# Ledger of designs, part 71: designed miniproteins, single chains, continued (5)

Each design is a single chain, and the fold is of that chain. pLDDT is the mean over its residues in the fold that is shown.

## One batch from the design tools (miniprotein)

Design m18609
Fold by ESMFold2-Fast:
Structure m18609 (fold): chain A 74 residues (1-74)
Amino acid sequence: SKGELLGGMSVGVAKIAIGVSKAIGKPDVKLAELAIKQAQEGLDLAKKGGGSEELIKDAQETIEEAKKLLEEAK
C-alpha cells in the first residue's frame, strides 16, 4: 500500500538518523529531532495509507527510541 511504502521509507530515514547518532558516539539534538520528525511522519503515513500493524508498531517504537536519544542529547 501507499502507507506501507511511504511510511516505511520515513521510518527508515528515522532509523538511519538514530544509527548515525549512535555511530558517532555522542548524542546530537538535531539528529534526534530529525529521527522523531521522520518516525512521526512515518506513523501518520502508515495510519492514513493503510500500512500494516507491524509498520505502525515499528514507527511507534522508533519514535520512543528517538525520544530517548533526544533526552540523552539535552
Scores: mean pLDDT 84

Design m18610
Fold by ESMFold2-Fast:
Formats: C-alpha cells, structure tokens, sequence
Structure m18610 (fold): chain A 67 residues (1-67)
C-alpha cells in the first residue's frame, strides 16, 4: 500500500531527529511533483533534514509515486 510505504519512509526520516510535520509536508509535496527534477529537489531537502542520502530518498519517493 502506498500509505504504508509512505508512513515507513516518514518514520525512518523522523527517527534521525527531523521534525515530523516538516518531513510529512516535504514528502507530500515531493509526491505531487510532476518531474523527476522537482522530485530530486524534495529528496535533497529531506536529506538536509534527516541526514539520509538524497539518492535513497529519491528512489523511495519515486517508488511510492508508482502506486
């Protein structure tokens, strides 16, 4: 389920000390992105907040969008 995978991603990003509300907002905006370039920008912002590599976040968001 898209919602389950999304919640797992949010939980992973928040577990590093990032603010949950900010993470959820950026994940939702990223999932609404129309291009891979826009999605990458959101992955980079989430990486800055969480310390998780942007490439890993980009891949996860792209997979969730296919649901």
Amino acid sequence: SRNVIRELLVKELVSTGADEEEVRRLVEEGLAAKTDEELRRYAEKLSELSGVPAENIFSALKAIRKE
Scores: mean pLDDT 81

Design m18611
Fold by ESMFold2-Fast:
Structure m18611 (fold): chain A 66 residues (1-66)
Amino acid sequence: MAKEAAERARETALKLGLDEETAEEIARHAEEAAKKYGVAGEVAALLLAVAEAIERENPELRKGDA
């Protein structure tokens, strides 16, 4: 269920050292997308939301591809 996708997103964020509040926001976004678009949307939204939130929280993570 969408809840499982949210749990994975939250766990990943916490492992990367993000705050619990930030991890919860990421999980919420993933859960919402999964509820609206189902499994396909769940996977896509999970990856996109996690990557985007991590980049915004950790600008240093965004390295150039030069």
Scores: mean pLDDT 64

Design m18612
Fold by ESMFold2-Fast:
Structure m18612 (fold): chain A 83 residues (1-83)
Amino acid sequence: GNLTLAKSNIESSKRALEAGDYEAAARSAERGAELALSSGTPEGYKLAAESYRLAAEAYEKLGDLEKAKEYRKKAEEAEKLAR
Protein backbone atom coordinates (compact mmCIF):
# COMPACT_ATOMS: atom_id res chain seq x y z
CA GLY A 1 0.00 0.00 0.00
CA ASN A 2 0.95 3.67 -0.12
CA LEU A 3 2.21 3.70 3.50
CA THR A 4 4.55 0.74 2.77
CA LEU A 5 5.90 2.60 -0.27
CA ALA A 6 6.26 5.79 1.83
CA LYS A 7 8.35 3.86 4.41
CA SER A 8 10.49 2.42 1.59
CA ASN A 9 11.12 5.92 0.19
CA ILE A 10 11.98 7.23 3.69
CA GLU A 11 14.56 4.42 4.07
CA SER A 12 15.99 5.19 0.60
CA SER A 13 16.21 8.91 1.46
CA LYS A 14 18.10 8.15 4.70
CA ARG A 15 20.59 5.92 2.87
CA ALA A 16 21.08 8.54 0.13
CA LEU A 17 21.79 11.21 2.80
CA GLU A 18 24.40 8.92 4.42
CA ALA A 19 26.00 8.35 0.98
CA GLY A 20 26.05 12.10 0.15
CA ASP A 21 23.56 11.65 -2.73
CA TYR A 22 21.55 14.72 -1.75
CA GLU A 23 19.54 14.98 -5.01
CA ALA A 24 18.46 11.31 -4.66
CA ALA A 25 17.69 11.91 -0.96
CA ALA A 26 15.44 14.88 -1.82
CA ARG A 27 13.57 12.93 -4.54
CA SER A 28 12.95 9.91 -2.30
CA ALA A 29 11.83 12.15 0.58
CA GLU A 30 9.44 14.11 -1.67
CA ARG A 31 7.97 10.86 -3.03
CA GLY A 32 7.64 9.48 0.51
CA ALA A 33 5.72 12.59 1.59
CA GLU A 34 3.37 12.37 -1.43
CA LEU A 35 2.60 8.69 -0.75
CA ALA A 36 2.17 9.26 3.00
CA LEU A 37 -0.21 12.21 2.53
CA SER A 38 -2.33 10.24 0.02
CA SER A 39 -3.41 7.92 2.88
CA GLY A 40 -5.18 10.75 4.77
CA THR A 41 -4.45 8.92 8.07
CA PRO A 42 -2.62 9.93 11.27
CA GLU A 43 0.12 7.38 10.44
CA GLY A 44 0.37 8.95 6.97
CA TYR A 45 0.75 12.44 8.47
CA LYS A 46 3.54 11.19 10.77
CA LEU A 47 5.36 9.59 7.82
CA ALA A 48 4.83 12.78 5.78
CA ALA A 49 6.40 14.83 8.60
CA GLU A 50 9.44 12.48 8.66
CA SER A 51 9.66 12.66 4.84
CA TYR A 52 9.50 16.49 4.89
CA ARG A 53 12.27 16.64 7.53
CA LEU A 54 14.47 14.43 5.30
CA ALA A 55 13.70 16.65 2.28
CA ALA A 56 14.63 19.75 4.33
CA GLU A 57 17.98 18.18 5.31
CA ALA A 58 18.70 17.18 1.70
CA TYR A 59 17.91 20.68 0.37
CA GLU A 60 20.01 22.30 3.11
CA LYS A 61 22.95 20.10 1.98
CA LEU A 62 22.25 21.20 -1.63
CA GLY A 63 22.34 24.87 -0.53
CA ASP A 64 18.64 25.47 -1.26
CA LEU A 65 17.86 27.10 2.08
CA GLU A 66 14.43 28.41 1.01
CA LYS A 67 13.21 24.90 0.05
CA ALA A 68 14.73 23.55 3.28
CA LYS A 69 12.76 26.16 5.28
CA GLU A 70 9.53 25.40 3.38
CA TYR A 71 9.86 21.64 4.00
CA ARG A 72 10.58 22.18 7.73
CA LYS A 73 7.33 24.18 7.92
CA LYS A 74 5.44 21.42 6.05
CA ALA A 75 6.87 18.86 8.50
CA GLU A 76 5.57 20.87 11.49
CA GLU A 77 2.12 21.20 9.85
CA ALA A 78 1.97 17.46 9.07
CA GLU A 79 2.99 16.62 12.68
CA LYS A 80 0.07 18.77 13.95
CA LEU A 81 -2.36 16.94 11.61
CA ALA A 82 -1.15 13.55 12.94
CA ARG A 83 -2.81 14.47 16.29
Scores: mean pLDDT 89

Design m18613
Fold by ESMFold2-Fast:
Structure m18613 (fold): chain A 61 residues (1-61)
Amino acid sequence: LEEELERAKQLYGEGDAYLGKGIVAYRNGNLEEAKKYFEKAKETGSPEVKAMAERLLKEIE
């Protein structure tokens, strides 16, 4: 889990890694985890990643 996230941060950037983890959590029905990762994507991501994280957060509100 930690190693997978660390690798994704290095390859795709920290925001993209958090966004991806949020999407996986959302698909598994883990809304609390999804929300946490989307919030982190908003803090660390590019403008595009932040916009997508905000949109997905509104979907699970």
Scores: mean pLDDT 76

Design m18614
Fold by ESMFold2-Fast:
Structure m18614 (fold): chain A 66 residues (1-66)
Amino acid sequence: KTVAELVEEGAKHYQLGKEALAAGDRETALAHYEKAIEHFTEAAKQGSKFAAEEAEYVRKEKEKVE
């Protein structure tokens, strides 16, 4: 996958996680946050500083829910 594809997938999972959390489904929210972190981390390994910052941001948001 390209950096752009990984960033797009990470953003989609983060959005789905936020929607699940708003609906009271903490378990589903955490699963989506993990998928978002996974995709952003892969993009960061390919040299995306933006994706590295997004991965860190989602990790902090996940900690608030845990």
Scores: mean pLDDT 85

Design m18615
Fold by ESMFold2-Fast:
Order: C-alpha cells, then structure tokens, then sequence
Structure m18615 (fold): chain A 45 residues (1-45)
C-alpha cells in the first residue's frame, strides 16, 4: 500500500502540473519506493 500511495501521489502531481520538474520529482519518489520494495524482495530469498 505504501508504494501504491506514492505512485498515486506522483500521478496526481504529474496530472496537475505535467511539468518536467514535477514529473521528475514524482518519478524519483516512485523509483525510491520501488527500490525499497525490490530490496525487501531480494532480502527475502
């Protein structure tokens, strides 16, 4: 749910501004959340 929330927030920001800067920030947040999820998955091998 945390990742979904980050994605949702990022998408909303993107839709609102659609600016490269806003998009970049949103994308970075999504990447961060995804990275954390990936690390968790890798840890549980």
Amino acid sequence: KKISEVIKKAREELEKNDSPEVGRKAYEEILKARKEASLNNEFTK
Scores: mean pLDDT 70

Design m18616
Fold by ESMFold2-Fast:
Structure m18616 (fold): chain A 92 residues (1-92)
Amino acid sequence: SLREEVLELAAEADRFLEEQAERVHAGEDPVGAAEEAIRRLEEARERLERLRAEARAAGDEEAAELAEAALRGAERALELARRLKAEAEAAA
């Protein structure tokens, strides 16, 4: 279902961001790890935007609201990933 796809994407994005933050703190190619997190979060944002549009077109208000919440989460995570990249670049 659209709802399940939204929830899965949100959970995947959150977990991926945590894993990349751990890599940055471990000193494993911290800039590359942050860039990968940014790339994956931008992909998730695009997928969530499509799911939100599809849910709205289908009249699935609950799925549309979940997609909107997940989009806000992805935007916040993307800002955090960009900050991690800046921190990693400053430490190099």
Scores: mean pLDDT 78

Design m18617
Fold by ESMFold2-Fast:
Structure m18617 (fold): chain A 63 residues (1-63)
Amino acid sequence: DDEYLDKLGEAGRFAYQALQDGSKTDEEIIEELTEKFGLSKEDAERILRVVRNGLATRAELAA
């Protein structure tokens, strides 16, 4: 389902931006992902985890 994949991409970009900004807790980011993109809490948590792991890996490679 291309629409679902596009929505996941937008959700991932949103989570990335929120983590980079640092003004929101993980719980607040999850709530916004569920409200804005209509994702389940489990899907929102998964997206946030994937984005966070990607950022952590990038930081380790840059060190």
Scores: mean pLDDT 74

Design m18618
Fold by ESMFold2-Fast:
Structure m18618 (fold): chain A 85 residues (1-85)
Amino acid sequence: MEKQFEADVWLALGEIALVTGNYDLAIKQFEKALELDPENAVAHTALGRAYYLKGEKEKAIEYFEKALSIDPDNEVARKLLEEVK
């Protein structure tokens, strides 16, 4: 689907922003992915990671829990939630 492809592009851009330490840009780009695909567990996991790296622990937990509510078998979200504790 066109929306899924566009969401994947925003996810990729967000990952680049995240690894370069631009957490605010990463958050905006991951939010764009969720506008296109609101139930994207990967995008929720990525937002959680960005908030955790920014020091927003409670928001990180919220997004990891949302990712797991969408995809309970999401090992990445589960491991990141355990790291945040």
Scores: mean pLDDT 82

Design m18619
Fold by ESMFold2-Fast:
Structure m18619 (fold): chain A 85 residues (1-85)
Amino acid sequence: SAARAQLERHLARAEELVRKAVEAKAAGDYAKAAEYLREAARELRRAAEAAEAAGDLALAAELRAAAEWLERQAEELEEKAREAA
């Protein structure tokens, strides 16, 4: 379905952004890593909307929880960026 295709695309984008965040963190760029995690969280929220459109309310709730977790991780990285500056 179109909703499933949208879900898959947003999940793939979130996964790519998390990989970029891990790479940035390994390079010591905590600010850039935080930016990627915040963008990944936005993609997970879009994935949650697509999951709801597909009728999967449980998956939508899990994806929103994952987005909130990534935002908390981004906040920790932003703190580390301030400490490293």
Scores: mean pLDDT 91

Design m18620
Fold by ESMFold2-Fast:
Parts: sequence; C-alpha cells; structure tokens
Structure m18620 (fold): chain A 74 residues (1-74)
Amino acid sequence: SEEENKELKELVEKAIKLGLEKAREAGALTPELEKKVKELTKKALEAIEKGDIETGLKYAEEAMRLLVEAVAKT
C-alpha cells in the first residue's frame, strides 16, 4: 500500500541518516562518500515511491554497505 511504502521510505531515511552520523563520528565520512550515499538514498526513495520495493531496497543496501565498510576501515 502507499502508506506502507511511506513508512518504508521513512525507515530507510532514518537508517541512512544514522549511518551517515556514525561514519562522521568515526572520521570515515569523506565528501565523496557522503555524496554517493545521498545519491543512492535518493534513488532508493524514488524506487520505493514508484512501488519498486526490490530495487529501492537494493539501493538502500548499497548505501548502508558503503557506510559500514568506511567505518570498518577506520
């Protein structure tokens, strides 16, 4: 449903925001990484809004993977 898609979008945004904050606190957030994560997040949210949940979650997963890998390397 559209309401479920809205809740999923909000969850994705909150998760990515927390990941970005954690990466920044760890000193792992470069301008290039932040730009890439924000671009992937935008693509994820646009896909979810269109009802393409699988594609949206793949973009969100890639954004989170990049943040986790950056923190792990610090």
Scores: mean pLDDT 87

Design m18621
Fold by ESMFold2-Fast:
Structure m18621 (fold): chain A 56 residues (1-56)
Amino acid sequence: MELTPEEIAAFRKDGSGVLTPEELRALAEKMGLVDSDGRLTAEGAEKLQEMLEKAA
């Protein structure tokens, strides 16, 4: 993963409203929203979307 834990936390707080797919995947992996292979699940993506909508 390219992002540090601190950067991931900053993205969540500052929320520019848009994340790259790679940044989203790194966040989802840290939060357990991706599967064991590091692939975003449909359920994980929906949960992330809801959280981002609350932040935006």
Scores: mean pLDDT 61

Design m18622
Fold by ESMFold2-Fast:
Structure m18622 (fold): chain A 75 residues (1-75)
Amino acid sequence: MLSFEEQERLLLQLLLQFLRHETDEALKQEMIALTEEAVRALEEGDLERARELVERMKALIQERLPDLQVPELRL
């Protein structure tokens, strides 16, 4: 299991990669919101909620930036 700090760093790296490649401002805001909710879920110890949010982030990246390699985030 990754430490809370390491999980947060991975989520922020995922967000940063998306923001660097995405041009749609609405989708950038959606990814920011998903990341904030995922960090909050991790802080609360809600691992099921955090997994759901991370899978939504990964789905958005795969849909918009299919060639971008996403680090494996298993929570």
Scores: mean pLDDT 75

Design m18623
Fold by ESMFold2-Fast:
Structure m18623 (fold): chain A 118 residues (1-118)
Amino acid sequence: SVTVTESGGGTVAEGGSLTLTGKFSVPLSTLGGVGWMRQAPGQAPEGVAIGTADGGTGVVASDVAGRAHLSIDNAANTATLELSDLRVEDTAVYYLVASLPGSAAPAYGEGTPVTVTG
């Protein structure tokens, strides 16, 4: 089993920035893809930024392109999301997620809520 610890959520004013940090209980080399997903109230979950454990090029959602930066630290087993120029529409619960090779279900954390006030 993979354990995920998340931090950095909270209330931020529109136009501000936020850093979310997540840690994995296993080496990143055992994971397929790692990144961040979010779910706004009443909406379907969406990917925010997802990369590979080797720090390779990932996928960033169009809604946050240019505002989101994913950093993966293999030595610390951490993935960090920096989200800048925050908008009210960025209000969501953010989840650190990882794909597990050989498993249909990804590993994900408890979620960290982010509220952007305008």
Scores: mean pLDDT 80

Design m18624
Fold by ESMFold2-Fast:
Structure m18624 (fold): chain A 73 residues (1-73)
Amino acid sequence: SIREELLGLLLYAVIRSTIFVNKRMARKLGDEEALRRAEELERRAEEADVSDLEELLELLEEATALEAELLAK
């Protein structure tokens, strides 16, 4: 349905934006391990199917967990 398609696209946009912020924060903090994790998430996101909502939600959970870790520093 159009709602599922829109949800997939919105999730994808949020995931990509979160990963972008994570990479910038990791570079600013000099956290090479966090940068590696963010780059791995970016690779997975590039390969992700926007119709696979389960995969997108898993990526979102991992990306937001990394963001929380970086903000706690």
Scores: mean pLDDT 87

Design m18625
Fold by ESMFold2-Fast:
Structure m18625 (fold): chain A 82 residues (1-82)
Amino acid sequence: SLEEKARELLEKAKELLRKAREYFEKGDLETAEKLIKEAEELVKKAEQLVLQIPNPDPDLVDELRDLRGDISYLRKQIEKAK
């Protein structure tokens, strides 16, 4: 289903965010930025799938919002560290 595909994309994006955070903590800003960009693209794809669902699962919508927020936060931290 579209919901299952969206959830798979969000799980992949979460893993990329986790790795981006690890590289950020190590001072590898270039790798952290690359991983965060990949996570953002997966989140965009998940959003496009969710928009096609007439009555999306509220938990899925909340997870998408929270993950976007976490990604945005790390992106700002990376930019400040440059």
Scores: mean pLDDT 88

Design m18626
Fold by ESMFold2-Fast:
Structure m18626 (fold): chain A 78 residues (1-78)
Amino acid sequence: SELEELLREAVRLARAGDPAARELLEKARERLSGGEAALALAEAALAVMREEGEPIPPEDLARIEAALAEARAALAAA
């Protein structure tokens, strides 16, 4: 959850064009291993887009959420 919030903050700063986003993202990625980095970033990006009211079609959102949940379960089972 701490790492999740750090990634969400990095995404928020990046969307705002803040150069601090690069440093924060580098720190977060250094703490992740294997495929976890890509999945955690995707989850954080989706969470920030939803927080900021990005218009995502409900059917696409449901499919993305299902795919991320399956990927998370696969990583947890490995």
Scores: mean pLDDT 73

Design m18627
Fold by ESMFold2-Fast:
Structure m18627 (fold): chain A 100 residues (1-100)
Amino acid sequence: HMKVTLSGGGTVAAGSQITLTVKVEGAGDEPLVVRLYRRKAGTDEWEFVASKRLKPGETEATLTVTAPAEPGTYEFRGQVYPVGKPDDWVEGEPITVTVT
């Protein structure tokens, strides 16, 4: 099974740039699509915010996204699937980012 771990964030200013790292374990030797989703804490709707492709053998994607303009607590989640196999997706645990 693939394992996806998201890291980065912390406390950021509204509208600033956030750098997040998605790490993939157990993917084998195939190209991957990495997708990043965001929601406001306490809501149930995930919004797609960024994507990156990994070449075969790559295990980490760094994504830079703009922090929301509205201050608050936000959750980010990484999702990974092999190129051409979107049904084989795996999600990591969400991380919390505080926007001030």
Scores: mean pLDDT 85

Design m18628
Fold by ESMFold2-Fast:
Structure m18628 (fold): chain A 66 residues (1-66)
Amino acid sequence: MLSDLGYDEEEQREAGIAAARAVGHLAKEKGYTDAQRDAMLDAIAAYFGLTPEQRAELRRAFDEAL
């Protein structure tokens, strides 16, 4: 977990949102399917240890980047 590396919960959340935006741009450029997009967001949420509510926030940031 990034928290084990000295990142606090807010830093993990912001890093997750930034990652979601970055992969949103990539997904648009590469034409990824909805299933591939969901898998990427699930991987980001799992990596940053995010809650379901924060995962929804990632989806919004990702969709804004598309």
Scores: mean pLDDT 73

Design m18629
Fold by ESMFold2-Fast:
Structure m18629 (fold): chain A 67 residues (1-67)
Amino acid sequence: MENLEKGKKALEAGDYETAVKYFEKAIEEHPELRPVALGYLALAYSGLGEKDKAFEYAIEAQRVLAA
């Protein structure tokens, strides 16, 4: 979970580009983290002003978490 934690810290620091990098790496190394990481990617892209990507990731996160 190291990359997920690094992504969270970057997100808290307002380093949205670094947060995206770590969340993507977290998914690659631990696919089971994808539902959580998608939610954080939505927040990171929102911080970057990439509203369309933020919306797409938020929808995907909601779909994979809903059960």
Scores: mean pLDDT 80

Design m18630
Fold by ESMFold2-Fast:
Structure m18630 (fold): chain A 81 residues (1-81)
Amino acid sequence: MKPSLEELIEEFKREVKEIMKTLSEEEALKVDTYAAGLIAAILAGDEKAVARILESMRRDKRIPEEVQEWIEKQVKRLLEA
């Protein structure tokens, strides 16, 4: 059975908090801000807002590329739920 959107969001939140432990305080705060914005946009069903936030994150050189790629993959999974 496919997990619910709420279950996927809670999993995403938990994994984001674990990733933040591996980052500097400045990088962690940025990741938390983008993740919160993405969750809010997904819950609102605003795919245009999701696209804008991902574009903003891709331009933010303070976010490691591996973290950006992971977030984009999780967002795609959330949008497919």
Scores: mean pLDDT 82

Design m18631
Fold by ESMFold2-Fast:
Structure m18631 (fold): chain A 65 residues (1-65)
Amino acid sequence: MKISEAELYLAFAHILYGLGLADPRLTPEQRERLRELVDKAEQAYKEGNIEEAKRYVDEALRLLR
């Protein structure tokens, strides 16, 4: 199976979203921000903008720390 860089970032964004939903320490505002970042990463991926998708994934990672 061939995994593109964009597919990897999109998969990672979905994993981060799932982890965020399972984390009881996150506030409703943080969960909404996480969803927004995942949605933006998916949109960037659909547009072929791998660098932008990576940026949103990195922001989601920062939110979970």
Scores: mean pLDDT 71

Design m18632
Fold by ESMFold2-Fast:
Formats: sequence, structure tokens, C-alpha cells
Structure m18632 (fold): chain A 75 residues (1-75)
Amino acid sequence: DPVLEALERAGVLATIEGLPEVRDLVQKALDAYLSGNKEEAIKYLEEALKVAREQGASPRLIDAIERALKLLKSE
């Protein structure tokens, strides 16, 4: 599942980079996705992307969040 892979990658990267607010938002997005709530997953990922940019997250983490968003929005 490419959405699940992108979400798991984002969570791991947020943990490695010491960005707990991004990690928590990605975890909420993952939980929403696994429960079938795509709209809620998108909302949490958009918040995660904003926080990641504000906190100076790596390009790899930003790319992982953007990839998950693109996959979720394309249906």
C-alpha cells in the first residue's frame, strides 16, 4: 500500500529528526487512514506539512508527507 508506506516513512523520519509535533500529526493521519477516514487523514497530513515546514524538516520528510497527500487526494 503506497499510502501506508509513505505515512510510515514520514513517521520514522519525523522521529529521527526529533520533530514530535510532526510525528504525532502523521500518527493521527495513519490512524485515520487505517480506520477508513480519508478526509481526516488528509486534514492531519496538511497540518503535518505546515508544521514540518515551520520547524525546518528535511526535504525527505516534506517529500514523504507530500507523497502521502498526493496519493490520498488522487483517489
Scores: mean pLDDT 86

Design m18633
Fold by ESMFold2-Fast:
Structure m18633 (fold): chain A 98 residues (1-98)
Amino acid sequence: VKEMQEAAKKVVAQIVADVKKEAAKDKEKAEEYNAFVDKLAKELIDAIEKSGGLAEMVEAIVEFEKKAKEFLSDNEEANQVVEQGAEEAIRALSELAR
């Protein structure tokens, strides 16, 4: 599972970077979005590191997506980035599990 955990953490870092890039377009909310996404990313990484396999990692990614989309509900572009990133993470993990 270590290779899956490393791959998942790499995708999470990319999601955070992409969301922060979209958040930067709204200067008034950028700091709030960045702080929230960093917090959720830390929770997701902790859950991934504690996971025993694919199913637990997928559940952690799904919870991350849900919480991030709820917080970013007024930013459609950021929501789309989170959704696409979560799908990519699950796909990458599924490929490694084969």
Scores: mean pLDDT 77

Design m18634
Fold by ESMFold2-Fast:
Structure m18634 (fold): chain A 87 residues (1-87)
Amino acid sequence: SDAELAARYRELAATVSPDPLERLRAEVEAALREAERRGDEELVELARKVLKVVEIAIKKKSLKPLYEFEEAVLNKDWEKVEEILKE
């Protein structure tokens, strides 16, 4: 399941050009609603964390928080994920 969640995040990241953070936010919000509809609690939690990181990226006007979050999730470094989310 963690591998499937990481793959879905990678798919979202791959469809985004460097500039459309607002579009990414809308896509993550749609993914969150779909996860809630399916009752996929693991995906709901991941989507909420991704949404928070997207909001940080918008505030900082940088994709760097998203790349750091992706690396942490793929490495299952949940301590690093929590550090990123505290910003």
Scores: mean pLDDT 76

Design m18635
Fold by ESMFold2-Fast:
Structure m18635 (fold): chain A 70 residues (1-70)
Amino acid sequence: SKEELKKKLEELLEKVRNREISAEEALKQLQELAEKFPDNEVLKKGVEELKKDPTHTNIMAALDDLLKSL
């Protein structure tokens, strides 16, 4: 559901912001979410862009954009 995805994205953003997980781990979790929500084009595109430059800053920006798209 959109609500489940939103909650998971918010939790992931908090963990990245607080440096609780690495950018690599955050990208892995986003890839797993894209597999669970395969029809979400914004999530799919976000993951592909993040693979090119997976910094904490880029992941936080992508998560913020994803949350605004929901």
Scores: mean pLDDT 82

Design m18636
Fold by ESMFold2-Fast:
Structure m18636 (fold): chain A 67 residues (1-67)
Amino acid sequence: SNYEAARQYLTEVLGLPPQAADDVLTTLKEFGLHSKEELDAALATIDRTVANGRAERARQRAELARR
C-alpha cells in the first residue's frame, strides 16, 4: 500500500523511530493524503523538517560544549 511505502521511507531513509513514523502516517491519513503523489510531496516536506531538526540539535550541542 502507499502507506507501507511511506512508512518504510520514514524509518529506513529518514531514520525515524517506528513510533514517530506511525504518528506521521496518522497525521497524513487525517489530512486525507492517500495517493502516492500526495504522500511523496508530504514526505519531501518531512525530510526538510528532519534535516532542520538535526541542524538545530548540532547547534545546541556546540553551544553546550562551549560551557
Scores: mean pLDDT 76

Design m18637
Fold by ESMFold2-Fast:
Structure m18637 (fold): chain A 79 residues (1-79)
Amino acid sequence: LQERLAELEERLRPHEEELLKAEEEAIEKAKKIAEEKGITDIEEIFRIYGEKLVELVPEELRETVREAVELALEGALAA
């Protein structure tokens, strides 16, 4: 699982600046939604973050980012 995440991170490396910007915006949006709706479940907050992150990245990166988010969530839930 961690090896797959590292592989996806390498693919996203050339777009690092755009991804960093998208990550910051996705975190802010997920926090606002969680506070507004009273969501305290970390898994649900992470899912919202992932959805916002996919929306904020360029279309060609959306599938790769979606896969990375899904794998990260699976890893956290399996622990």
Scores: mean pLDDT 73

Design m18638
Fold by ESMFold2-Fast:
Structure m18638 (fold): chain A 78 residues (1-78)
Amino acid sequence: MKEKADEYVKKAVEALRSGNYEEALRYAQKALELDPNNAKAHLVRGIAYAHLGKWDEAAADFEKARAIDPNLDALAVI
C-alpha cells in the first residue's frame, strides 16, 4: 500500500538525517517491498548504499528512481 510505503520512506529519511545508514537502508527496503516503483524509496536506498560504500547498488537505485520519476533527475546525481 502506497501510504504505508510513504511512511517507511519518511522513517528512512529520518534515519539518513541521523547518520544511521543501515536503518535508512532497512526502512527504504520495507517501502520498496510495499511499492517497488516508489521513486523516493529508491533514491533514499541509493543514498544509504552510497554512504555505506556500496556504489554499484547506489547507482542502480539512482537510475531506477530517475526512470520512475524524471522530475527527480537532480537527485540521481547525489
Scores: mean pLDDT 78

Design m18639
Fold by ESMFold2-Fast:
Order: sequence, then C-alpha cells, then structure tokens
Structure m18639 (fold): chain A 74 residues (1-74)
Amino acid sequence: GPLAEAEALLREGERLLAQGRYEEALAKFQEAHRIYEALGDEAGIRRALSGMAGALDALGRKEEARRWLERARA
C-alpha cells in the first residue's frame, strides 16, 4: 500500500545518500514526501523533509536545505 511504498522510498533515499548519489536521493525523498502528505502522516512528512534537507545540504543548496529543515521541525 502507499505507506509501505513511502517507507521503501525513504530507505532507498537513505541508501543513495550514503553512497553520495545526492540528486537521486533527493528524488526518492521528494516521492516519499508526496505520499506521506497525501496520507496525512505527520511523522512520515517530517522524516521525508529531513531527508530532503540532508540531500540538498550535500548538494550545496544550503538555503533550500535550511527551509525544509525548519518545516520538518514545525
């Protein structure tokens, strides 16, 4: 179901991030974020936003990373 798909996308994003594949990791976290938002899963939304911020930070997109991290903390 959608929850299991979002969880798999988060895990894949984390794996790609560990491998230095930052653009691919960002894409997986963005897909997970979209699914969690559709489900209204606040914990899942925060996890996906944190992943996106980590990938953006690694890509040198520091301002975008900061904005998404602030949203994850709200």
Scores: mean pLDDT 88

Design m18640
Fold by ESMFold2-Fast:
Structure m18640 (fold): chain A 71 residues (1-71)
Amino acid sequence: SKDKEIAEELIKKAEEELSKLENPDPELLKKLEEAKEYYKKGDYKKAAELALEVLIEIGIKKLEEAVRKVT
């Protein structure tokens, strides 16, 4: 199903982005694990939502670090 495919892609991208961080946020790691749990239960929409939230938070933190570095 399309929802399953989207959830798989978002979870994979979130795992890849977290793996690139030297010290990933434990809250984001927990949220990704929750996404994987919903995926295993067949709740692909919730899994995709949580994985997307992880990706958004990583993006925000990267922007915050960039701003801090120049200020």
Scores: mean pLDDT 84

Design m18641
Fold by ESMFold2-Fast:
Structure m18641 (fold): chain A 100 residues (1-100)
Amino acid sequence: MSKEEEVLLKAGKLVSKALLGLPVSEAELQEVIDALGEVDPEAAARLREIAATESIDEVLAELNAVNARLLGRLLKENPEGAEKVREELLKYTLELLKEL
């Protein structure tokens, strides 16, 4: 798995949990920020600042913006990797829905 695929998967899982009203741990958010730092250090620094000062909704908005940019690059450079991330996120979201 590429670093970009890892970031998209981790961030997508966090967003799915939050949108369903499930608890998101600080450790899960930190893992996303750390993984993002290996791909886009400036975006990771911005997300870290938002996480320290703003609401979870602002964190989710920034993650969605970052994910849109990363997905755009991945679709051009590795469309098979993008499909794999989509499949894993769908599977994860379906498992979460069973807990509602």
Scores: mean pLDDT 80

Design m18642
Fold by ESMFold2-Fast:
Structure m18642 (fold): chain A 73 residues (1-73)
Amino acid sequence: SLEEEIKELKERKKKLEEEKKRLEKELEELKKDESKEGILKYTGTSIRLIGLETEIELLDEKIERLEKELEEK
């Protein structure tokens, strides 16, 4: 079912958004750590955050497309 697929994608998006919020909090804490280890962790975490934001955007586009298909009766 198209409705079931949309629901599954929305649940996946919710999980990625939760992970994004967790990483955003981690970045704020790492921002205060001026050590070499802190800088490396900040860099790695920021790259991962960009990846998550991209994945969320792709999921949003797919959800919107499928919702439009569902509305085409």
Scores: mean pLDDT 83

Design m18643
Fold by ESMFold2-Fast:
Structure m18643 (fold): chain A 80 residues (1-80)
Amino acid sequence: MKEEREKELVEKIRRDMEALKEYLRELVEEGRLEEAREIAERTAELLRGLAEKLEKEGYLRAAEVAREAAEELEELAREL
């Protein structure tokens, strides 16, 4: 079922983002700013690609969540 698949995708993106933010916070607290920036930038790029793929497959809600996550990571990377 497409709706069930999209719900799973949204929940996974949100869960993965929460885990990533905690990891990035730990790197920043340890002074590993360059590593945190690189991970944030690389993951934002991957999420933008995922959003495009999801949008083409018709998962508009999941695509929007992925895009918002990418924008948030791009903002975090700029502050590092």
Scores: mean pLDDT 86

Design m18644
Fold by ESMFold2-Fast:
Structure m18644 (fold): chain A 83 residues (1-83)
Amino acid sequence: VDEKEVNEALATMYDYLGKKALERGDYETAAELFIKAADLYEQSGNYEKAAEAYRLASDAFEKAGNTELSEIAKQRAEELEKK
């Protein structure tokens, strides 16, 4: 087990937990979990999954009423999608 493998596994866990939070309407928690997943995916070099997680975080922030963080997460996803 190396750092990249650990980061990928942790990212997958946070992504799963974020989706569960989103399903129960806990949008603030969902957004935070998706940001954690995105950061870990990015650190592992999985830019596709990182971008997906930032897109989910953007949607969750918007549903939570945080338009500024929603736009930041959306911009981050777009930057990673260009890689």
Scores: mean pLDDT 85

Design m18645
Fold by ESMFold2-Fast:
Structure m18645 (fold): chain A 66 residues (1-66)
Amino acid sequence: ARPYIVAARIALLEGNIESALKAFEMAAKAGDPIAQKAVEEAKRYLEEGNIEKAREVLQKAIDEML
């Protein structure tokens, strides 16, 4: 899980939310409950077109995991 979350952090710093979300999906598939919740919430905001809130959800999850 940790290597995926480090990759997600780098992607968010570069402004690449798609790569960050993909890294979180890999962590969620590995059984990380924080990553699972973050993926669900971020996808909801992306469906609403709210990219900034999706980014905030992923960043908060990274802060909790690192």
Scores: mean pLDDT 79

